# Ledger of designs, part 16: designed miniproteins, single chains

Each design is a single chain, and the fold is of that chain. pLDDT is the mean over its residues in the fold that is shown.

## One batch from the design tools (miniprotein)

Design m564
Fold by ESMFold2-Fast:
Structure m564 (fold): chain A 74 residues (1-74)
Amino acid sequence: TLHLIMAEYSLQEAKKEKDDYVKGQWLRDAGDAYAAAGNLEEAAQLYREAAKAFEKAGDTESAKKAEEKAKEVE
């Protein structure tokens, strides 16, 4: 329950965020929260969205780590 509340909060912050790097951080945090709650399909999707945001920001390392997290929860 708490993890799902944290996931929703992070998703709302990501939706409002205009900076791609910070948006990636919020999406990753939402993915982590869904993973902790056992919502693995939602976590994988959010990690992939985080990877795309990090890639747009030019942070290839963070993008690769997010993609790896997505694969780990599939």
Scores: mean pLDDT 84

Design m565
Fold by ESMFold2-Fast:
Structure m565 (fold): chain A 60 residues (1-60)
Amino acid sequence: SELLEILKDTIRDEMRKRGVSDEKIEEVIKAIEEAYKKGLSMEEIVKIAQELIARYRAES
């Protein structure tokens, strides 16, 4: 999906700029890829990404 690839690139770029480790970034990417494979909508996938990013921010 073109939208999924754009979302993945956006997440990698933004999280990397914020100093998040590549390991944590790839965990978020894997989670959204798994959600896509399970047939979740793009809206649901974006929500999952936002929840994971928020969890990371709570650790700072």
Scores: mean pLDDT 79

Design m566
Fold by ESMFold2-Fast:
Structure m566 (fold): chain A 60 residues (1-60)
Amino acid sequence: AAAHLAEATRLSIEAQRLYDEGKFDEAAELFEKASDHYARAGQPDLAEALRRTAEELRAR
């Protein structure tokens, strides 16, 4: 749980940085990975939010 939460946070920060750089496909991939780690950390609301964000970025 703790390891998944730390990894999810790291991936979310990196994804946000890529998003700010306009690298939407790369950001989407990292948001999706962060979502999986949040789900495993027992944070389903955050996992769902990041999955939706990744889907929207890929479908732009």
Scores: mean pLDDT 82

Design m567
Fold by ESMFold2-Fast:
Structure m567 (fold): chain A 62 residues (1-62)
Amino acid sequence: SKMDEIQRVLLSRVSPEVAAKVVALIQENPDISAEELKEYLVSLGVSEEVAEETAREIVKIL
């Protein structure tokens, strides 16, 4: 499923705790933008570079 692919991307780049929070956010906001997702990742302590790359990859799957 798309969520399984998203979980794999997240777990390759961020902690399991951060990955779980991002999955929950996407389930509540399936139309979420790359910018919103990046800002959320940064708010959880993910670096700007990793957050931008992760958000870009996730939005391509959605």
Scores: mean pLDDT 85

Design m568
Fold by ESMFold2-Fast:
Structure m568 (fold): chain A 77 residues (1-77)
Amino acid sequence: MLEEVELKDGRLLAFLFAPTLEEAIQLAPKVKDAFGADEVYIGETPKGYAVIAFDKSVKDGSVEKVAEILNIKKWFK
């Protein structure tokens, strides 16, 4: 499932959940391409791994806000 998250500054992020890190790594290029993002991050959540796409309009600090929203305990690149 691909979802969008609106941050406090009005920026949108796209993400997809995967049950394993390996599947998240496999899905990262698809999420990046679908969103047209500049960067993709993988975050570990209690319910699996979130593959998160950011465009260049998203500044430093947006990663921390996404971590708060999705309860991410660890990042992978």
Scores: mean pLDDT 65

Design m569
Fold by ESMFold2-Fast:
Structure m569 (fold): chain A 60 residues (1-60)
Amino acid sequence: GGLSPEELLANFRAQSRSLGVSEDDIQRLLDEIRRLIEQGESLADVVKRYSKLLNEILEK
């Protein structure tokens, strides 16, 4: 089946952690993504925003 919001957030956490992102940055990233989901943003837009925020963290 498709990913639920909970499964999507869990996958984002696992991926960010595997890339060496700090727990504080992971928490902030996931809090922002959760807000987008709660605001009714499409799955595609949520994934795009996650990728952009993750890249900004990794470019430090």
Scores: mean pLDDT 81

Design m570
Fold by ESMFold2-Fast:
Parts: structure tokens; sequence; C-alpha cells
Structure m570 (fold): chain A 71 residues (1-71)
């Protein structure tokens, strides 16, 4: 599950044309899986700062929420 969420985050960053956002999105997903909400929000904020894309930010937040709820 978490590996699939990480793969989805990488794919979204690439498809949105902002591959530099991928490491931040991956860390947000990992933080959410670990239950570290503070770290997850930090990396979601970095995704917004790097990408400037509201849809990409919403997507990573949705993925993070999903992995947290599946624990």
Amino acid sequence: MVDGAIAAAETLAKEFGVPEAAPHMIEAVRAAYDGDEERAEKFIAETEKVSGDELLVRAVRAIARYVREQR
C-alpha cells in the first residue's frame, strides 16, 4: 500500500511537469504513514512552495490522508 502511494506521488509530480516536487511528496506520504502529521504538513508545504500547483498539493494531501486512514 505505502509503496503504491509513493509510486503515485512520483508519477503525479512527473505528469504535472514538476519532478523536483517528487522527493517532498514522497516524504509527506511516508510521514503520514508513520503517523507524523507535523512532518507530513511540512512536506506538503514544500510541495506547494516548489510546484506552485494547487491540484498537485491537493493530490498529495489526499494520498497522505488515504495512507494514514489505512493504518
Scores: mean pLDDT 82

Design m572
Fold by ESMFold2-Fast:
Structure m572 (fold): chain A 78 residues (1-78)
Amino acid sequence: MKMYNLVAEVEGDRETVEKVAEEMREAVGKTPGVKNATAFVSGNTVGIGVEAEDEEAARKAAEAAGKVEGVTSVTLQE
């Protein structure tokens, strides 16, 4: 397993961003090859720490996070 970080931008107020962050964490955690996911919120920015088998699993997790309603962008950071 390797650690990756996703950085996402979410539109909305604090409650909306926190809800979207939780939905993103859940979607990432259900991605094949992902063992663990932890979400962090800072304003309209959501960071997700991802423990994944490889970069392909991390990329699929980023795609899953980007499909969550309210997410405007997702970037995979290494």
Scores: mean pLDDT 83

Design m573
Fold by ESMFold2-Fast:
Structure m573 (fold): chain A 56 residues (1-56)
Amino acid sequence: SELEERIREVGREAERLGDQEALRLVLLAMQALENGDPAKAEEYLERAERRIRELR
């Protein structure tokens, strides 16, 4: 799905940057999606994306 691909892309960026908070948020997004809560997954993903932008 599109959301799954976005989570993977953001996860790769978080791993490249080595930021623990961004990695944690990506893991929470994946877990929310696995639990059938795409809205919660999007919330965590947006937080991870924001965190990564702050590190530029």
Scores: mean pLDDT 85

Design m574
Fold by ESMFold2-Fast:
Structure m574 (fold): chain A 76 residues (1-76)
Amino acid sequence: DEVKKLMLEDAVEAAIEELEKKLKEAPSVEEAKKIMEESLENVREGLKSGGASEEEIEEALKRIREAGEEVIEEME
């Protein structure tokens, strides 16, 4: 279902935007890493509850982690 895929993409984009905002406000690299891991766990649970497949969840988490790691790298 293309509509379901588009909704998943929107959810991933929203999660990345929110994570990047939180990471930029983090007081330290250590806190930023903690925020990223907590956000990834929340996204995994949300996508699983929403009926996403394991493959879709892992792909989404990879994209979100890569975006978060880029922000954290710029903080270092």
Scores: mean pLDDT 80

Design m575
Fold by ESMFold2-Fast:
Structure m575 (fold): chain A 82 residues (1-82)
Amino acid sequence: KEKLTKQGEELYKKGEEAEKKGDLDSAIEYYKKAYQLYLEAGDLNGASRALFNLSSVLDKQGKTEEAKKYQKKAQELFLKSV
C-alpha cells in the first residue's frame, strides 16, 4: 500500500515536471498512471489531485470536453476522500 502511494507520488511529480517543460502529452500519461496507482493504494485524495492536473493539461490541449469529464470525476473522488 505504502509502496503504491510512493510510486504514485513519483509519477505525479514527473507529470508536474513534464507540464512545466510544456510536454503536455507526457504530463497526461504520468498523471493517468499516478491516478491508477493512487486508486489502487486507496488514496482517493492523491487520485483526485492527479485527475485535477490531468483535466488542466487536457484543457490546455483544447480537449475541453475530456477535461470537464476528468474534473467532475476528480471532484467526486475528493468529496469521497473527506
Scores: mean pLDDT 84

Design m576
Fold by ESMFold2-Fast:
Structure m576 (fold): chain A 76 residues (1-76)
Amino acid sequence: LAATLASLSATQKKILAHLLFNPASTFTAAALAAALSLSTATVSAALDSLIAKGFVSKNAATGTYSASAKALALAA
């Protein structure tokens, strides 16, 4: 788990931290970009990597992202 977190970029860590601080909330890529002062393209690329690593879940119906159970377990 620690080794997996160490493999994350600074941008991926910022996005994951924001999601973990708001576990009951879901965010669009644009909302995360605005909250973190990043471009939507940068956030989208980072979210794709976080989904591949199992830290973020995407709701395809709404286009929103939230921290996965795996990510929440790391925050505990």
Scores: mean pLDDT 77

Design m577
Fold by ESMFold2-Fast:
Structure m577 (fold): chain A 103 residues (1-103)
Amino acid sequence: SMKEEILKLLDEAITELQRAKAALDSGNRDEAIRELQRATDLLVKAIELARKYGLPDEVIELLAQAVMEVQDAIRAVEEGNYDAAKAELDRAISLIKEVKEKL
């Protein structure tokens, strides 16, 4: 179903964001950036499906905000600010969980 397809993408995005946090804890910057880029691709795909299936603007806006938090986390990682990156990722995960509750 439409809902199951979007939920799968969101669950995969959360998994990639959690893997990125683990990579940052181990000091693996390049792995963290790869996981964050993969999470971004999954979230962008979720936005495409949300638009295609006519989901409420609120859902699309929350997903877009989650993408922005992940992009801010990538910048923080590149600047060596891992604490800021983890805070941005926690915000992104919370936004994705809010979207899952609205589906």
Scores: mean pLDDT 91

Design m578
Fold by ESMFold2-Fast:
Structure m578 (fold): chain A 94 residues (1-94)
Amino acid sequence: MSEEEWVEVEAALVLMQLTLLSKYSPNKEVSEAFNKARDAFVEALKKITDVEKKRELIQEVREGVLRASKALDEGNYEEALKILEEMIEKIKKF
C-alpha cells in the first residue's frame, strides 16, 4: 500500500471515530463539538494536497480526540469541550 493510500485509510478511520463519538456522546454540546470537528477535518483534507501535511493533520486530530475522550471518561465535559474547540481551531489553520 502506498503512503497516499495509507493516509486515506487513516483519514477514514479518524472520520469514523469522530462520527461515532458525536452519535454516542451523552452530552449534546460535546456531540455538536465532535460534529464541528468532523466537518472541519473534511474541509481541511479537501484543501491539503501534500501527504505529509495530511499526516500532520491526522495526528493532530487523533491526539485531540484521545485527550477529549480521556476527559469524557472522567466525566469532565467542560474540559472535553475546551479540548475539542482548541482542536477545531488548529484544524482550521491547516
Scores: mean pLDDT 85

Design m579
Fold by ESMFold2-Fast:
Structure m579 (fold): chain A 67 residues (1-67)
Amino acid sequence: SLIEKYEEEIKKDPNNADAYLKLGSVYYLRGELEKAIEYFEKALKIDPNNERAKVLLERVKRELGLE
């Protein structure tokens, strides 16, 4: 699965912000908004200047009602 693939990428390189971003995106598409937020926040912790992660995090929080 895509989730297993990206989890394995994280195990090989825990600083792979892109893998966290991709995991968050998969959870978002599945409607698991809280998990999407968790992984986007992890991506931003590794790469604070990741504009895509910032935009996606804001949108998911708004959709979840966190605004």
Scores: mean pLDDT 85

Design m580
Fold by ESMFold2-Fast:
Structure m580 (fold): chain A 68 residues (1-68)
Amino acid sequence: SAEAEAALAEGKRLLAQGRYEEAVAAFRRAIDLDPRYAEAWGALAGALGALGRHEEAQRYREIGDQLR
């Protein structure tokens, strides 16, 4: 959806600014709007990895991979 795409884009912008927790929130919103949005799951995993939350990052990456 347009709202999910906008949330993903906002998350990517926040990630580029080093605003990792806010990026996580934006990516979670994209997933809430479209749970099958594989790119949003991958982006969430990347942001969580940047925060050192490696176990969560791995789990969400695996979910995103299953949606491809």
Scores: mean pLDDT 88

Design m581
Fold by ESMFold2-Fast:
Structure m581 (fold): chain A 74 residues (1-74)
Amino acid sequence: SEWLEEMKKRLEEFIKSLDPNLSYDEILKKATEELRKLLAEYRARHPDVSDEEFEKILRELASHAVKLVDEKVA
């Protein structure tokens, strides 16, 4: 939970730092690349996490990323 909130903050700061004149597709692509990086870092730090728990974290972060991208382009 604490790690998830920290990753949400990192993702938010990353997306907010992107050029606001980028297209929706370009912002989504960059956000997706950052999300993949954060998930890889989590998996490396938590090799004993279950596939079910990892899927839950992935879904939560992906949902948050979509919300942030939508807010960025609104």
Scores: mean pLDDT 80

Design m582
Fold by ESMFold2-Fast:
Structure m582 (fold): chain A 75 residues (1-75)
Amino acid sequence: AEELIEEAKRAYEEGNYEKALELALEAAKAAEAAGDWGSLAEAYGIAALAYYKLGNYEKAKEYAKLADKAAALAA
């Protein structure tokens, strides 16, 4: 999950928001399967940022809320 998160961050930094979203959602699935709430929160956070950059504000809000929920479970 961490490796996919780092790849998603790199794609986001390079302006490839579609790739960042794809990698972030892949990382979220891996983190969820592993019970890794911290990585799940990071992955959903990147997905929210990528959706925002792509102009999908409703999905950006949805994934930001999911990131907050996962972060609360990690604490």
Scores: mean pLDDT 85

Design m583
Fold by ESMFold2-Fast:
Structure m583 (fold): chain A 68 residues (1-68)
Amino acid sequence: GAAEILAAIKEELEADPDITASLVGDNTLTVTVADNPNRLIALTLEFLGAYPDLTVSVSGTTLTVTAK
């Protein structure tokens, strides 16, 4: 599945201490930016949006990434 790609993305994002990412099952990644400017969320979304097989949505300070 896409679990390996999502795990790699999680590891890369968590190199930034302002970002927390959690895997849900094997096809969904939830990303939360700790009380931070919308810019970090936008940068995270842009990075995740580089993966064409992933669907990304934003709600507040949380990004949800789902593998198709």
Scores: mean pLDDT 71

Design m584
Fold by ESMFold2-Fast:
Structure m584 (fold): chain A 71 residues (1-71)
Amino acid sequence: KAEFYLKLAEELREKDPALAYYYYALAYLYRGDKEKALEYFEKALELLKPQISDEEYEEALKLWKEYVEKQ
């Protein structure tokens, strides 16, 4: 599972960096590295910042942290 997301991230790195960082976040989450998972998720959101509001950014972070806590 983690390896699958890592492969997707590597394939998307140059074509869709935000989505690539999101898949890196999932890969590290499934490897049990919650700190790196959050770091990559935040990097994905920063790349999306021009397309999303500050409210959407904060909501996404809140939902991610809640999801991680349930795992």
Scores: mean pLDDT 79

Design m585
Fold by ESMFold2-Fast:
Structure m585 (fold): chain A 100 residues (1-100)
Amino acid sequence: ELAEEARRLAEAGKGLEGGEAAKKAGEKAAEEKNGELAKEAGRAAALAAARAKTVEEGEAAMEGGKAAAKGGAAAKSREGVAAGAGGAIAGIGAQFQAEL
């Protein structure tokens, strides 16, 4: 499962790969209109953001969260939209912290 892989990559400190995997999971959630996958993708993006050490890793997490939010919207899932938005916001924050 793409969202599961994104979480594993983020936990292993592979923030860029984790954010990119979350984006792919969010895109698949939009294609399938799968609200649960969108929610999991958003959570994976937030985890990638929390583990991000570089601006690029924060950008990947932000894009993953945006994709998850769009997947949630396509699925008409409020939880998916909220998780995706949370991941995107966390990714933005990670970028600012990495620039300091």
Scores: mean pLDDT 81

Design m586
Fold by ESMFold2-Fast:
Structure m586 (fold): chain A 68 residues (1-68)
Amino acid sequence: QSSKLFEQASKYAKQGNLDKASELTKKGLLLDGYSEKTANGISKAIKNSSPEGASRVSQTLSQISKQK
């Protein structure tokens, strides 16, 4: 389930593991039906963010995913 992937990505981001957070976020976005281009763009943004910033993005995606 994509929401669980985004929650895990948020936890990895808080730990400073932006590579793992980026990977899990991309996987979650693809499961939610986003294109490879969109998933890669958001994933890259997470990798280039602060740990707290990346965590917030992943948590927001988890909440959006729950509305689907």
Scores: mean pLDDT 81

Design m588
Fold by ESMFold2-Fast:
Structure m588 (fold): chain A 72 residues (1-72)
Amino acid sequence: DDIDDGVAMIALAVGNLLAKKGKYEEAIELYELAIKLARDEELRKEALRNLAKVYEKMGDLEKAKEYRELAE
């Protein structure tokens, strides 16, 4: 469980770096991994919020809305 959250944190951090570099498809894969592994609710919500922002930057407003709503 702690290991899963640790890997999720690393995935989120690398995803953030990739998103900053404009590598949105790669960032999405890492955010999805973070969401899958995260046991901590706040960590999962952060990954969901960042995934929503990436979809918004890609012009996928429907997916951006869906992930934003999941993050509350």
Scores: mean pLDDT 85

Design m589
Fold by ESMFold2-Fast:
Structure m589 (fold): chain A 61 residues (1-61)
Amino acid sequence: SPQDQIDALRALRDQMVAAMDQYLAQETDPDLAARAQQSVDDGLQVLDQQIQQLEQQSQQQ
């Protein structure tokens, strides 16, 4: 269902944020940290768009 997909994407988003926080806490190379942050930010934007579209679909019926 759309709700199951939304829940799964939200869980994935939370996992990505938590994993990145742990990675950045240990990463001493600023170039690697910046690249990792950009990659995650790009991924989170895509996930947010997908969640928003699914929420619109679930509201319609």
Scores: mean pLDDT 82

Design m590
Fold by ESMFold2-Fast:
Structure m590 (fold): chain A 61 residues (1-61)
Amino acid sequence: ARKEIEELLHEAQKALEAGDYDSAIELAERAKKLAEEAGDEAGKRSAEELLKKAKEAKAKA
């Protein structure tokens, strides 16, 4: 559970760095859903932060 959330967050960050904002948003949304189902407050918070960054980056592109 936690490892899967961490992997999704890591892939979302890589997508964000590559300029693939759509993939970053999708991966971060998946991480958020898994974290919410698992009761992982830290993972949910990290996913929400990545979602905000990806959406802001897409809007500025």
Scores: mean pLDDT 81

Design m591
Fold by ESMFold2-Fast:
Structure m591 (fold): chain A 83 residues (1-83)
Amino acid sequence: SELEEQARKAIDEANELTSKAGNYLSQAYKLEEEAKKSDPETAKVLNEQAEELRAQAQKYFDEAARKQEETAKLYTELAKAAE
């Protein structure tokens, strides 16, 4: 059904967003570790970049949460259609 297809797409999109968030967190961690080995000026730049990556990761997690809520609503509509 159309609702089942929409639910599957929402799940897939949530999984992709979670994967992107994880990659951004991994990159942020690497920059933070490099900052610890760097001079203060370089460390500041690397830490600022890491903060931006963490912020972007959080946005992707928030989008994934919204897609999960969308999926829950679609399953509720599927349950109603089965009645």
Scores: mean pLDDT 86

Design m592
Fold by ESMFold2-Fast:
Formats: sequence, structure tokens, C-alpha cells
Structure m592 (fold): chain A 74 residues (1-74)
Amino acid sequence: SEAEKLYEEALEHILEAERAIKEGDLEKAREHLELAKKKLEEAKKAGLDATKYTALAIRIIGVEIDLELAEKKA
């Protein structure tokens, strides 16, 4: 479905953001994090399962916190 395609795109972007944070590429991490947020909201509008949405939304919040802490130290 369109919702699941968008969800998979959001998940790929969050995985790239997590990798970029570990590598110290905070600019790349921010770009992927924003794309993940956008794709997840599009997936929600397309009818994504509430459990999948909530789980990834929580993961995105965690990555945002990690990124903000890393940016503050840089």
C-alpha cells in the first residue's frame, strides 16, 4: 500500500539519521531526520497502522533528542 511504502521510506531515513549521528555528520543526520518526519506524516495520512506510526514516532523523538544533544556539544 501507499502507506506502507511511505512508512518504509520513513524507516530508511531514520536509520540513515541514526548512522549519521554515530559518524558525527550532524548536518546529514538533520536532513534525514526531517525527511523521516515528513514521510511518516504522509504515511499516517495514507492510512498507516497506528501501532507502526506510534513506534516510529517515538523512535524519531529519541533520534531528535540525540541529535540536539550532539549539536549542542559541537
Scores: mean pLDDT 88

Design m593
Fold by ESMFold2-Fast:
Structure m593 (fold): chain A 72 residues (1-72)
Amino acid sequence: GEEERRRRFEIELTMGVFLLSAAVAVKTNDKEFLKRHYEKTMKRLEELGASPETIKEVKKLYEEALKEIEKA
């Protein structure tokens, strides 16, 4: 329904904002920035009732971004 579409959009927006934040963190080699935005994203996704699959996807993005920073 309409509420479900709105919730899905908010989850999608939250993930998009995190993806941009992760890209900035990798470009600037800022692990603390990455961690802060990861924690904010996880809290928001929990509030929105995101699926376990969505949570795992964000964790994977965080781990991949962290590995890229650690390679530099």
Scores: mean pLDDT 86

Design m594
Fold by ESMFold2-Fast:
Structure m594 (fold): chain A 70 residues (1-70)
Amino acid sequence: MEELRKKINRLIALKLQIIGLEYELELLKKGDLSDPEIQKRIKELEEEIKRLEEEIKKLEKEIEELEKKL
């Protein structure tokens, strides 16, 4: 069941990446929100987090399907 392990490892990696991005986002939100550069970076981080969350949802479904076959 190497596929299940690989998907779980990928899921963990993506969750860690989101934690890092959410931390950066939180720090930026504590800054000057009237700064256009900060506003732009916040939007970029929110979009990236959303993409990673979608990838996580796909992986979670794939893991569930693999677990159902066992």
Scores: mean pLDDT 82

Design m595
Fold by ESMFold2-Fast:
Structure m595 (fold): chain A 63 residues (1-63)
Amino acid sequence: MFQEGSELARRARQAAAEGNLEEARRLSEEAARKLAEGLRADGFEVDDELLESIGRVLLRHAL
């Protein structure tokens, strides 16, 4: 979960660096979901609001 989310976030950043903003957006959304699943598995509560925040932060960081 965390490992997969981190890899997706890194790929999103790479896609943004290459100018592929649509791919960066898709990968950031998937990374947010994987990271949220990892956080929930570790006992953290992640609601839809926090999930959207994580996605926005990852996308902004990739851009």
Scores: mean pLDDT 75

Design m596
Fold by ESMFold2-Fast:
Structure m596 (fold): chain A 65 residues (1-65)
Amino acid sequence: MSKAASIAAALQIEMVGLGIRATVEIEGDKVTFRFEKDTPEARELAEWAKEKLEELGFEATVEFE
């Protein structure tokens, strides 16, 4: 499905611009974000992505450190 891939691509671009390091794993309708650091910028990106993915019927999980 292209929805999760599109969101992941947008996140990757934003992360590079902000110097944020994270791994994004996509399993069907489940998306997991693992951030190296718990920062306000990482939290904002995670919340944005979670909201958008949940709107589209996906499950989003966020992990830090």
Scores: mean pLDDT 72

Design m597
Fold by ESMFold2-Fast:
Structure m597 (fold): chain A 95 residues (1-95)
Amino acid sequence: MKEKVEEGIEKMKEAIDEAVERLLARGHSPFDVDVVRALALIALSNAKLAVERGEDPIKALTEAAQIAAKALSTVDPEAAKYFLERAKKIIEELK
């Protein structure tokens, strides 16, 4: 179970990185993309710390995914939707 949670966090980071690459490829400002990436990674780092302190991994990662998607949606709502669909699948694998 702990190994699955660690894998889920890694997959979530990969999903964030893929969303960021997509934003850059679509011509969005590197500055705006960097800010969104930082916010998403901070949310994921907070979720990792919460899980290490005994919080429910599904709850922690769901909250992180929602924060990351909201940040992404300020630049590109379609990228946010794509990220959320991927995040949902990652979280479902933890059940």
Scores: mean pLDDT 83

Design m598
Fold by ESMFold2-Fast:
Structure m598 (fold): chain A 65 residues (1-65)
Amino acid sequence: EREERIEAIVAHIEGAIANREAQLGRPLSEEERRALVERYLDYLIREGVISEEEAEEIRRRLEAA
């Protein structure tokens, strides 16, 4: 359940990044990627969808790519 949730969120964020890059016709900068990721994770924590621990795991997985 936790792993499924993390996988789904990682895939969603990766898709959002890819869509934005396609719209801009260029890759996002590291700052732009971090801003998008942090804004979305902060939103999910605020809404009670994920814990801070889960957010940390999601950041770790995205950074490892």
Scores: mean pLDDT 81

Design m599
Fold by ESMFold2-Fast:
Formats: structure tokens, sequence, C-alpha cells
Structure m599 (fold): chain A 73 residues (1-73)
């Protein structure tokens, strides 16, 4: 992938992280927060018409985000 594609994926992951952190700050469960963050990622995939390569990278980064949150709980 190009550097531009990697930055675009990073932007979506950062947006998902903000949604996750805001939900947790409101007292929502880790499961609820993760589902809201996943909804954001799926919406961006649909809107931006991500390629299979971009989707795979985004899902990998999202998996890391959720694993990080689970480890912190």
Amino acid sequence: MSAEQKEKIKEVVEEARRVLEEALARGESLRQAAMKAMDVAVEKIDEEKFSEEEKNELFLEFQRLVAEALAAA
C-alpha cells in the first residue's frame, strides 16, 4: 500500500478510537464501546469504497485497537 493509503486507514482507526474512548468515558461497557467503534469503521469502508487490501489493513488495525482496550480492562 502507498503511504497515502496507510494514512487514510490510520485516520479511520483514530476516529474509531475516539468513539471507543468516549463511550467508555460515558460508562458504557467495553463490548458496547467496541461495537460503536466497529460501526464507525464499517461505515467508512462503505462510504470510501475501500479496496480489499485497504479493508484487510483496517480490520487488522481495528483488531489491535480492541485487543489493546481488552488488555487495559
Scores: mean pLDDT 77

Design m600
Fold by ESMFold2-Fast:
Structure m600 (fold): chain A 64 residues (1-64)
Amino acid sequence: LEEEIERLAREAGEAARAGDYDKAIELYERVKELVRQLDLPEEEKERAIALVEGHIAKVKEEKA
């Protein structure tokens, strides 16, 4: 699961760099869903989700 999250986050970053903002947002949203499923303390999950949400916000700004 953690390896899958890392791969998806990397693919999202690559999609954003390529200008495929819709794909990047989709992949980051999937990363958020998988982070929620991790067996981690809530504080760690919240920090990880906040980071991913920051990336989504940046991608949306670039798309606009």
Scores: mean pLDDT 80

